# Designs tried in a protein design run: designed miniproteins, single chains, continued (4). Part 94

Each design is a single chain, and the fold is of that chain. pLDDT is the mean over its residues in the fold that is shown.

## One batch from the design tools (miniprotein)

Design m15463
Fold by ESMFold2-Fast:
Structure m15463 (fold): chain A 93 residues (1-93)
Amino acid sequence: LTIEEVKNLSPEEVKKLTLEALRNEDEETFNIIISAALEHFLENDSTEYLEAIKEALEEYLKEKKSEKLQELLDMISSVIEGHKKGLTKNPVV
């Protein structure tokens, strides 16, 4: 799996891949997905992939508790909220 392959997926497919990577404890695939989502966010000013990853983390955490994954979920949620808050505020103070 490559970053380019992930960028060609729909948000729903990204969510499914993220869940599979989490369930398989596949850190390599998970890191590729995160990297692709961050690049997509920076290139397109879009949180769609980050939101898909957030949803996958929320589903996984309902079944298994992990402080490391909860911290990651909190960070991703913060990025999404920051983006939304920026869009609702005039950039001229």
Scores: mean pLDDT 78

Design m15464
Fold by ESMFold2-Fast:
Structure m15464 (fold): chain A 67 residues (1-67)
Amino acid sequence: MDADFARLLALLKARGIPESVLDPDGDGRYDEATRRAILNLQRHFGLPADGVPDAATVAALEAALTE
């Protein structure tokens, strides 16, 4: 979780997307707001929406960033 979540935030930053999209409190912690944001991201990519920042969620975002 920790490495996948940190990677997810780094990908958003690299794209110029505010990290606050996934971490609105800016605390770097997995909380209720972060879980809801990840659920929305997973639904957008057609992944199982469980709110967990897993390797599949990171891979989907990386693929979207490359095209």
Scores: mean pLDDT 69

Design m15465
Fold by ESMFold2-Fast:
Structure m15465 (fold): chain A 66 residues (1-66)
Amino acid sequence: ERDAQIAEVKARLKELLEKRGIEMDDETIENIARDLVDHGWTSDEALERVVKMIERGLADGAARRA
C-alpha cells in the first residue's frame, strides 16, 4: 500500500539524514518520501542519491547560489 511505502521510505530517509547530520522537519521528510514513492524511487541507492542531493543543495545555498 502507498502509505506503507511512504512510511518506510520516510524512516529510511530520516536515518540517512541523521547519519549525515542534516536536520529536517518531519513534514519536509514526509513530502520528499511521498514524491519518491510516486516516482518509484524507493531503492536504497535512490534514497542515498537523494540525501546526497539535499546535502549538496544545502552547501550550494550556503555558497549563495542564485
Scores: mean pLDDT 75

Design m15466
Fold by ESMFold2-Fast:
Structure m15466 (fold): chain A 70 residues (1-70)
Amino acid sequence: MSPQAIAFNNLGNVYQSQGRYDEAIDAYQRALVLDPSFLNARNGLGNAYRAQGRLDEAVKVYDAVLKELD
């Protein structure tokens, strides 16, 4: 896993804790561009969508995670 992917995931977590959900979503998406299998970033993305009330997007993210946890 790249140090940049970890850094973007951590940045997303900080933005989410601040209620800055749009910036959190962007940071998690950047982490996933670098590492599409980054489970923590995918969970963070789903959590950020859920926090914004974007429940359909959150469900799609979580469903994709579950399909890869074989």
Scores: mean pLDDT 83

Design m15467
Fold by ESMFold2-Fast:
Structure m15467 (fold): chain A 70 residues (1-70)
Amino acid sequence: SVEAALAAIRELGKELGLSEEVINELVATLEEDPTAEAIDRELVRLLIEGKISAEAAERLGRAVTAVLEG
């Protein structure tokens, strides 16, 4: 469910030490396009911009995909 994926982004983002701005960008991305593909694109963008670590991107992508596709 999209609601569960949004909750996962907020909770896991906090645990990973992401800024509220970055968490809000991920939330907005999923609200606009509720697919794992959209989140993966945004995570890659954040990684290139240095706003998120590779480990955080992998963990968030895996969690969101599991919730949306599981």
Scores: mean pLDDT 83

Design m15468
Fold by ESMFold2-Fast:
Structure m15468 (fold): chain A 67 residues (1-67)
Amino acid sequence: SAELRAEAERLLAEAEELIKQGRFEEAQDLLVRAYILASEAGDEALVARVEALGRELHRRAKELGQT
């Protein structure tokens, strides 16, 4: 649904900001929620975007020794 997609997009934007701040645990929580909503919406492109940001989070967390 449009509502599920909109909420997932909002969570992605918030997670990206948290990643920039080094708040990886909070960002991970939002990405899990965004993944569920994107999956329920059946939006494969949005699921891919969540997965891409999840990989970025993992990479940055490792770089800072937080993995």
Scores: mean pLDDT 86

Design m15469
Fold by ESMFold2-Fast:
Structure m15469 (fold): chain A 84 residues (1-84)
Amino acid sequence: SLSELQKKAIELFREALTLIKEGKYEEALKLIEEAVKLFIKAGDLEGALVAIQMAIEVAKQQGGEDLVKKLEELKKEVEELLKK
């Protein structure tokens, strides 16, 4: 079963994907950062990485190059946490 933190992270992440499709990249990034923090608190770093990768793919499809760059940096930060 998913924890309440994981459920909230998934909710925020789904909202962020909708915002990316609407071109609301700054709002989407804030929700993704919040969702990633909740995934980290839940100990679900792999879930965070899968979510970030999906956001990168959607942002690429929308032509959000600056958002893609920021999401790739966020992905690297989460990958560094997996080394600990």
Scores: mean pLDDT 87

Design m15470
Fold by ESMFold2-Fast:
Structure m15470 (fold): chain A 65 residues (1-65)
Amino acid sequence: TTREVAARIAVVGAGTEEGIEVRAVVEGDTLHVYVEIEDEEKTKRLAEKIRAYAEKLGLKTEIHY
């Protein structure tokens, strides 16, 4: 759906901005984000951006490290 495409684009964009490779999957009303990094500060910024955008789309966010 358009909402799923928008969410995936937003996640990839946020990851690129922070220099992090990320994968996004939308399942039902939940946005799953997969990251593998050891930088707490970058992870926090990424999480905040993604959650804010997902909330605007009516999606829950679950981040996997």
Scores: mean pLDDT 75

Design m15471
Fold by ESMFold2-Fast:
Structure m15471 (fold): chain A 67 residues (1-67)
Amino acid sequence: SLMKEVELALGLMAVGIARRFVEEGRLSLEEAREFVERVLTKIEDEEAREETRRRWEEAVRELEAAE
């Protein structure tokens, strides 16, 4: 369970960083997506990986709506 919590925390931090960098024009949405996909590859716990993906998909929808 601790590993799941750690991996979820790392995944959510990665999503937050990716979102912020897109908002600030430091990364394109495509570059941020590639970054998050690489992070997802490192997450071994299925629940943590799925929650991280879900949060990233939410962030993408919000970023696209802001255009």
Scores: mean pLDDT 85

Design m15472
Fold by ESMFold2-Fast:
Structure m15472 (fold): chain A 69 residues (1-69)
Amino acid sequence: KAKAAADALKKALQSQLSSEEGKELAERIAELEYTLNSEELSEEERKKIQEEIDKLGEELLKLLEEEEK
């Protein structure tokens, strides 16, 4: 659920974001996504990274909602 949303929100926020918080979250998500897809990780590490992405994605979603005018 949050996984796909996190990726979409990352892109949206990087292009339209007015707040530094959302930009930082989007960049953090991008870094974690890169690590998850590029590095050879243990199952435990992969799970932790994915959970982190989901959490950041939800936080990003909240910021995006807050920026609605």
Scores: mean pLDDT 68

Design m15473
Fold by ESMFold2-Fast:
Structure m15473 (fold): chain A 66 residues (1-66)
Amino acid sequence: AVLRLTSLGNATGFTAAALLAMGYEGVEVEADGPDTLRVTVHGSEEAFRELYEQLSSIEGVEVEVE
């Protein structure tokens, strides 16, 4: 499963989101633009759901499912 993260002008929140995602086992984070990250989850559907929920709670960061 793949999540796309976009910064809405909150650089601190965007950095926190990236660090949070990188802390998960079976997750890859890559830059897909100056304010966009692509997050690939190789784990379970449960791990994807938990990560999506946590990332979606971060202010000033948009989370989309590919």
Scores: mean pLDDT 77

Design m15474
Fold by ESMFold2-Fast:
Structure m15474 (fold): chain A 55 residues (1-55)
Amino acid sequence: SLEEKIKEIEERMEQLEREGVRLVLAGRMEEVKEIQEEIKKLEEELKKLKAELEK
């Protein structure tokens, strides 16, 4: 369902945000950039799914 897909994306984003914090603390800035790009893509997908759910 759309609700299940939304929850999956939100959980994935939370996991990536936690990993990003650990990478910042470790000084691994190239990996931080990769995490930020993945989060950005998930945010865009989440917006589309939420817009579809609100129809």
Scores: mean pLDDT 83

Design m15475
Fold by ESMFold2-Fast:
Structure m15475 (fold): chain A 85 residues (1-85)
Amino acid sequence: SNREEGIREAIRLLEELVKEGVTDEKLKELIKKLEELAEKYPEARGALGGAIGAIETMLEHKVPPEEAEKGLKELIKKLKEVLKE
């Protein structure tokens, strides 16, 4: 479905960032990519909006890279659970 494809693409982007190493610049790029995915997959907007909000909060609070990585891993877990429903 449109929703499932959008969420799977978001999971892939999050997993790629975790592998490459988390930086503020890459988190900002991730937000833009997730916003583009929400436009392409409007049925995924709710789930993707939640992920975008969480990443924006990480940037606002200037969390260290290790904490940001843990936050991204939790978002991946939550998005995978949404796919099971």
Scores: mean pLDDT 87

Design m15476
Fold by ESMFold2-Fast:
Structure m15476 (fold): chain A 55 residues (1-55)
Amino acid sequence: DKERELKKKQLVEQGKDPSLLTEEDRERFEKYVKEKGLSQEEIEEIKKLNIEKAR
């Protein structure tokens, strides 16, 4: 709850995607990238948008 929100805020301040907080979040993102065939540029844009949205 509050601890998770604080960790997400810390990630955003570090320029990291807060949706990738847990190992499960990272696994889901990797699966999504594989299924959609995303390029590195598209991956970076998604992470950037997630950071901006979390502000």
Scores: mean pLDDT 78

Design m15477
Fold by ESMFold2-Fast:
Structure m15477 (fold): chain A 73 residues (1-73)
Amino acid sequence: MKLSDGEAIALALEISVAVTIALIPTVSPEEARELVEENRRKLEAARDKLSPEQAARLEELIREAEARVEEAA
């Protein structure tokens, strides 16, 4: 099984966002915001390498993370 560069990047970002969401209740609201913002920067840097479907899925996960930060704050 071989992943394309875009597939590998998408998978890495999905894992990164999922880990961030899991950590939100365990860290300070400031640290949680920094983690979410870092994932958003990674998505924007990789956007041209992602399919529209991959980018949309990652946007949904990041929005979920942002909502979780608001709940934790």
Scores: mean pLDDT 79

Design m15478
Fold by ESMFold2-Fast:
Structure m15478 (fold): chain A 65 residues (1-65)
Amino acid sequence: MKVSLESAAMILVVAAEIEGAKIVSVSGNHIEVSYPASNEEARAILESAKEVAEKAGLTLTVHEE
């Protein structure tokens, strides 16, 4: 699949704007993000971002801390 740099940048910005979320790693088309278990809104936002990432040919891995 074709990965858009704009889509990847938007996902990184979204993750950076979520309070308590951390960008764990970025490698090619794979982005790994963590969020605190107490932030239910972060979970919903990152799950939505994961679906958008998959459609753009990007892999977003989300895990709870």
Scores: mean pLDDT 71

Design m15480
Fold by ESMFold2-Fast:
Structure m15480 (fold): chain A 73 residues (1-73)
Amino acid sequence: PLRLTPEKLTVKVGETVTFTASGADNIKLFINGEEIGTPPVSYTFTEKGTYRVQAKGTVSGVPEEALGIINVV
């Protein structure tokens, strides 16, 4: 299955998280619906809040997704 790492993490404002994903073809990463790139992607969280991270790809031509949540404190 499509896997996203990290799937759940708490970080402080100003911290950078590197997202990786595997188990699918043509994987793209999104934060709150906005594309941030192809894994691995480093993203710096500049505002407090709860962020939805999505990995989207295909397995044998079937769309798959994996979800993560990052809490920024």
Scores: mean pLDDT 86

Design m15481
Fold by ESMFold2-Fast:
Structure m15481 (fold): chain A 57 residues (1-57)
Amino acid sequence: SLADWRAEGEAHYAALPEERRRILEEIAEKLRRIGDALDEGLASGDRELMDKLLSEA
């Protein structure tokens, strides 16, 4: 069931070694930066700016 899959996922995350949780946090931070860069590029309508910001993420 979905509840069983959720419980398994929560248990897995809680049981992860500290080092693996750090990696997941770094990935989440990078994805957030990419999202921010896309939002800024879309708001400006400048493709060159968007490409530059994405390269820095």
Scores: mean pLDDT 70

Design m15482
Fold by ESMFold2-Fast:
Structure m15482 (fold): chain A 74 residues (1-74)
Amino acid sequence: APDPEEAKKHLALGNKAFEAKDYETAIAHYQKAIALDPNNVESWLNLGRAYAKLGKEEEAAKYFQKAAEILEKQ
């Protein structure tokens, strides 16, 4: 079931890890945020940004594309 409050907490934890340049931890939290609230564009965008920081360009592009698709449907 969607849980926007828990999703927001994981997004915040992911952002904190991203700021600390712990991109693997950021990815784990962003993935949990998406599982709890798959319509949150910010979580998809930040997941893509974290993969880009790790040099994983194809994964980054994939998640940026998902963010664009969700934004266009809203």
Scores: mean pLDDT 87

Design m15483
Fold by ESMFold2-Fast:
Structure m15483 (fold): chain A 82 residues (1-82)
Amino acid sequence: MEKLREELEELKKKAKELIKQLLTEEDPEKIEKLEKELEELIEELERLAREARERGDEELALEAEIEIGLIRIALGVRKVTG
């Protein structure tokens, strides 16, 4: 439980920083790299949500899914704007 919570907080910090960079970046090559890094974070968050559910931690799983949703919104906003 404690280890998964710490992993979630670390992934949230990475997501926040990458989202900020994605929304302010103007270089298409750097944008593509940031999008790939955010997609990799989604995969890690999906894995964490699955492990949390298997352990009965539905709250932690929901929190990870909320973070995935925020990343997907940021990616969608960038695609419409770029």
Scores: mean pLDDT 81

Design m15484
Fold by ESMFold2-Fast:
Structure m15484 (fold): chain A 69 residues (1-69)
Amino acid sequence: DTDRAERAAQVAGEAFEKALELAAQGKFDEAVRVAKEGARRAAELLGAEFLPSPDEVIREMLLNAVRQR
């Protein structure tokens, strides 16, 4: 369902932006938690099984995104 997919993408995107703000403040543990929670909520909206990326992978993604800004 397209509308559900769009909502899931928005939820994940908003959580990722909030995680980037936390990462920019040096709050990496909280940033990883926020990104992970957003991904979980997006999976729930899609009715999909949630298999989270390792925390180390999420942390690396956030670090790279902060460095590119």
Scores: mean pLDDT 75

Design m15485
Fold by ESMFold2-Fast:
Structure m15485 (fold): chain A 71 residues (1-71)
Amino acid sequence: GALERAARHYSRPIAEALSERYGLDPEEVIEAIVEAVLAGKNTLAEIAEVLARRFGLDPAEVREALLAASR
């Protein structure tokens, strides 16, 4: 749907930044963000928690990376 397409589009720069920083697959990061948004988890803290849990990262560091990518 439209929300899924928007989430994929807007998550790509964020996913590329996180993938470069943590050595992750950007497509897997995009899917994680899209799933979070579709589940109604759309705050920075909620998205950071989902990514940290899925990829074994520090939520605080992920939150900082998300803030940097959104500037």
Scores: mean pLDDT 79

Design m15486
Fold by ESMFold2-Fast:
Structure m15486 (fold): chain A 75 residues (1-75)
Amino acid sequence: MDVEEIKRLAEEIARLALEYAKNPSEEILEKMKKLNEEVLKILEKLKKENEEELKEAMRLIAEIQRKLLKELEEL
């Protein structure tokens, strides 16, 4: 559940980052900050409760970030 939530949040952040690259706005930046805060809270929970799920979450974040970088290069 927590890993799936991190995946959804990270994908939403990536979408907002692409929107920000096209049309920078404080509103988009604030939305990204809030979502990053939610991700950090879940990661902190996983660090205390489940190291294996933390590692999986970090892998998913890295994969999503790699895809985002490719999308940004195509802009």
Scores: mean pLDDT 84

Design m15487
Fold by ESMFold2-Fast:
Structure m15487 (fold): chain A 94 residues (1-94)
Amino acid sequence: PAMVLLATAASAAPVTLAAGGSATVTFTLTLPRSAADALVIVLGVDVATGEVVAAATRTVDFTAGVPTTLSFTLTNPTAEARTVAVSATVYAAA
């Protein structure tokens, strides 16, 4: 099925992930329409290199115009501490 982008959010500040460490990031997302099984993709991108070093995904039901707060655990699998810009994107069926 075709997917449409419904929302994007970014963390207010970059997150530092220790080597092999994890951090919990929280987003409040509001969609313009209700969506069942919407795909939420969270990416941590290293601010120095532009490399995607962490990712998390989840399917979530959203109600139109209702803020939904979601927490994701991002893990840095690399041997070095990374400072990552964190963003969330939401896709749902067209």
Scores: mean pLDDT 82

Design m15488
Fold by ESMFold2-Fast:
Structure m15488 (fold): chain A 72 residues (1-72)
Amino acid sequence: SEGEKLAGEAVREVDRATQALKDGNYDEAIEHARRAIELAEEAIKKSSGYFRDVAGGALLLARYVLKQAEKA
């Protein structure tokens, strides 16, 4: 479904944001975290059950990464 695809894309963008943060690439981490937030919010609207929970987890982690990268 569209929600499942968006949830998967949100997870991939969170993984990219997290890796960029670990590597000290803060601008890259910010861009991927923002993208992950947008994808996760859309996935939440378009999914239920497991994929909604996955999208919710991606949203929380993306917000955390964004905050850490912005204060670095």
Scores: mean pLDDT 89

Design m15489
Fold by ESMFold2-Fast:
Structure m15489 (fold): chain A 82 residues (1-82)
Amino acid sequence: HMPASPEEVAEVRARAEKLYQELKEISSKLPDTQENAVKSVASMLLVVAAFEAAWLGDLDTAREGLRIVEEDIKKFKEEAEK
């Protein structure tokens, strides 16, 4: 793999940090169920994995992880709006 540029790494890490904050906010608005708690923790762990992948220069893995988290946040927003 070609090494990622420092700017690309910084961008992906900033995006992961933003998604982590959004995930914390939306999680507080979900119904207090065990299912929602488990799903929220799983999404948070995926953000951590994306941070680590970005730090190691694996931007493809990091971006895919963040895409999945964005999908999870969208679903959480739909659940909170019921």
Scores: mean pLDDT 79

Design m15490
Fold by ESMFold2-Fast:
Structure m15490 (fold): chain A 55 residues (1-55)
Amino acid sequence: EELKKQREKAAEKIKELVRSFLEENGIDVEIPEDATPEEVMGIYAEALRKLKEEE
């Protein structure tokens, strides 16, 4: 049970952090409501690559 709650809380925090990061950097990528942590991290990685490319 503790691990389940931890995973769910981590997923929500990751989504919020990535959303804030995208908005702060003007990246128009929306995170799906049902996105898994892996999908959210994938979106974040792609956003980082775009920022690195454009600077």
Scores: mean pLDDT 74

Design m15491
Fold by ESMFold2-Fast:
Structure m15491 (fold): chain A 78 residues (1-78)
Amino acid sequence: PLLDQKIAQDYDQGVQLAKQVSNNPNDPDGLTSVGGLYLRKGDYEKAIEYYTKALSIDPNNEDARNGLQVALEKKKEA
């Protein structure tokens, strides 16, 4: 619906701004932060994507590992 489209648009603008501030596409902490933003907003598929990217760069990033597990569990129960 139109309301859902506006919510998604405002949400994506926030994520894009966060990415611009990080300025490093290979920063696992920056990617983990973006994943956390998606997790907080309930977009579990995008949260999984960004946490997975962070872990591909730094497999020992505990915040990314913990976030990925939470996102996977939330997606399964939804």
Scores: mean pLDDT 72

Design m15492
Fold by ESMFold2-Fast:
Structure m15492 (fold): chain A 65 residues (1-65)
Amino acid sequence: MDAEARVAEYRAKIAADPTNAQAYLELGEALKELGRIDEAVAAYKHALMLDPSNERARKLLEELE
């Protein structure tokens, strides 16, 4: 329930500000908690494209691959 609520919340934040790398990172973590691993990987890659210096996104992506 909480992870699904976070997916909805961060999708809304992304709609308001599509350059919000942090929102993509948090979306990926919520998707991972739901077991939607392929979607979580895509969200982390998008976060890293927006903020290439985001060490957390890089580490999370490496751990999933």
Scores: mean pLDDT 81

Design m15493
Fold by ESMFold2-Fast:
Structure m15493 (fold): chain A 70 residues (1-70)
Amino acid sequence: AAEDDADFAALNEELVKRIREVDAKIEQMLKENPELDRKIIQDETLKEVAEALRAIGDALDAWFQRRRAA
């Protein structure tokens, strides 16, 4: 159905958007703090990446449950 196709397309756009946002944030942090301890940047970046991945996972689960309920 068109609604299902549109919902799936929106989810794909959200995933791509989240991935690009995380990548841009990593680059910005490295650029803004080149003198900072690389390990501190890595630890902070990994934490933020993990949070973004969890949010994506939650969105996928919610989409799947909505689709199944409909």
Scores: mean pLDDT 68

Design m15494
Fold by ESMFold2-Fast:
Structure m15494 (fold): chain A 75 residues (1-75)
Amino acid sequence: SELEKLYKELVELAEKLPDMTFEERLQAISKFFEKLEKYDPEIAKRAREIASRNPLAGFFYGLNEVKKKVEELKK
């Protein structure tokens, strides 16, 4: 249930990203990585590595990995 709540928050954030300033996007993505690390440190580490070159790519990598975890929990 906590992981499903996180996924819902991340989907809502992804929808809002286009309307944010560059600085707001970086702050939101950074806060997301902090939350992700609490649930899965390995996914967070990989997401940050990708984000070092492209912050949006790192964010969407993390979002997709959380989605996979939620789908596995529903099986």
Scores: mean pLDDT 80

Design m15495
Fold by ESMFold2-Fast:
Structure m15495 (fold): chain A 61 residues (1-61)
Amino acid sequence: MREEAEEYYKKGLEYAKQGKYEEAVEAFNKAIKIYEELGDYKGAMEVAVEVLKLAVEKVLK
């Protein structure tokens, strides 16, 4: 399960680099869900921070 969360996190980062923001957010949300199910607050928060960075970057251009 933890490795699955890491895979979604990595996919989200790759999509973000390609400018595929919708796909990136979807992948990050899946990673956050898995970390929450595992009780890994640090992992969930780390992914959430990446989502916030993407939202800020998109709004700021």
Scores: mean pLDDT 79

Design m15496
Fold by ESMFold2-Fast:
Structure m15496 (fold): chain A 70 residues (1-70)
Amino acid sequence: PSPEEIAQAARDAALAVPGVKSATARAIKEDGKWLLTLSVDAENEDAEIAATKAAVQAFREALGLPLPPP
């Protein structure tokens, strides 16, 4: 997948979490590894944590990696 597709998937997953006001994501491939930079603005800590988990899950899914356990 493209860096843009990976970033978009992570951003959309974070924005789908209730209480998230805004999210930005960027995906970069360095030294054969994919890196995700995520910034989330949320109403509270629980929403921020949930958005981060959702973004990481979408990031892993876009790369074809197994999903982390719940």
Scores: mean pLDDT 79

Design m15497
Fold by ESMFold2-Fast:
Structure m15497 (fold): chain A 58 residues (1-58)
Amino acid sequence: REEHAREAIRKLREGDLVGAARHLREAGASPEEVRRAVAAAQRGDLEEAERIIREAVE
């Protein structure tokens, strides 16, 4: 879980939203949480996207 969450954040910072979504799902996030995090990143709100990821997998 923790490793996949960390990898999702790394992929997000690299602009790899597909890779980020895959790792977020592996970390146990719901489809809704994955969608919300990707949507925030697409808006350029990386801080909000990372917050959603951390809350979803902890």
Scores: mean pLDDT 78

Design m15498
Fold by ESMFold2-Fast:
Structure m15498 (fold): chain A 56 residues (1-56)
Amino acid sequence: ADAELEEYKEKGKRAFEEGDYAAAVKYYGKALSIKPDDAEVRANLSEAYRKLKEQE
């Protein structure tokens, strides 16, 4: 995969693991702008939005 795509996926995953769901949404959103059909990113973005909603 594109190095930039992998970087954003890793940053999103790290933010999610640290409980920073807003940052996870941001980085997964960047990854989707590169590859909008990435099932892994789409699933992780959905989960990050769910967690973010639970914090509000």
Scores: mean pLDDT 81

Design m15499
Fold by ESMFold2-Fast:
Structure m15499 (fold): chain A 68 residues (1-68)
Amino acid sequence: SLPSEEEMEAYTLAIQAAVGLAIARSKGNEEAEKLFREALDLLVRDPGNPEAIERAKKLIEEAWKKLE
């Protein structure tokens, strides 16, 4: 069986958040690390939840901005 569209989006975002978390940790950027970790936690707890996916997207965008 294939994951749902929402689950596939959540998995893609979780990979992005995990990569971002590793980069933030390597740079010692505590603000970005916290945001990526929060996003990853949301996506892992309920990958089918559209509200969690939207919140995680926003957190990932904010975290990448903090790495600039």
Scores: mean pLDDT 83

Design m15500
Fold by ESMFold2-Fast:
Structure m15500 (fold): chain A 91 residues (1-91)
Amino acid sequence: NINQAKNDLINLLQKIADGKTTNPGLELLNLLKKEDYAEVINKLFESKNLPTVSNNNPEERIKQLVLYITSLPGNQQEKLKQVIKDLETVQ
């Protein structure tokens, strides 16, 4: 379910922004191993005219998401807030 996957990713990114995670990279990898997250990330990237990621490589999905976050203006918390806002618009 893409809506559940989207909400789970938003919730994890919010926890990272709030400093409530002990290992954000590992938590993201564990979440993004699921196939539904490839669709969420690809829809996010499509909405931003960015290249899509491979469904069979969760590590590549996390790398591309980190690169996208890093490309946004502002500090780390502002970047994460923008990604959350962008994800909320994904159908």
Scores: mean pLDDT 76

Design m15501
Fold by ESMFold2-Fast:
Structure m15501 (fold): chain A 65 residues (1-65)
Amino acid sequence: SAMAERAVDNAVAAARAGNAAAGATGAHELQKKGYITPEGGRRAIEAAKAGNAEEAARHIEEGRA
């Protein structure tokens, strides 16, 4: 849906801007809504906790459902 696409795009953009915390929060919410896969969500949160905002963004993008 257009809403799902915008939500994923916004989370990826925030993470790519270097905000690892926003990447983690976004991945959690997107996973709960089914907009990204559980695997993508878990990997994105792990990367964000490690301070790897770029990796978090990549996992959110690759996890699109």
Scores: mean pLDDT 85

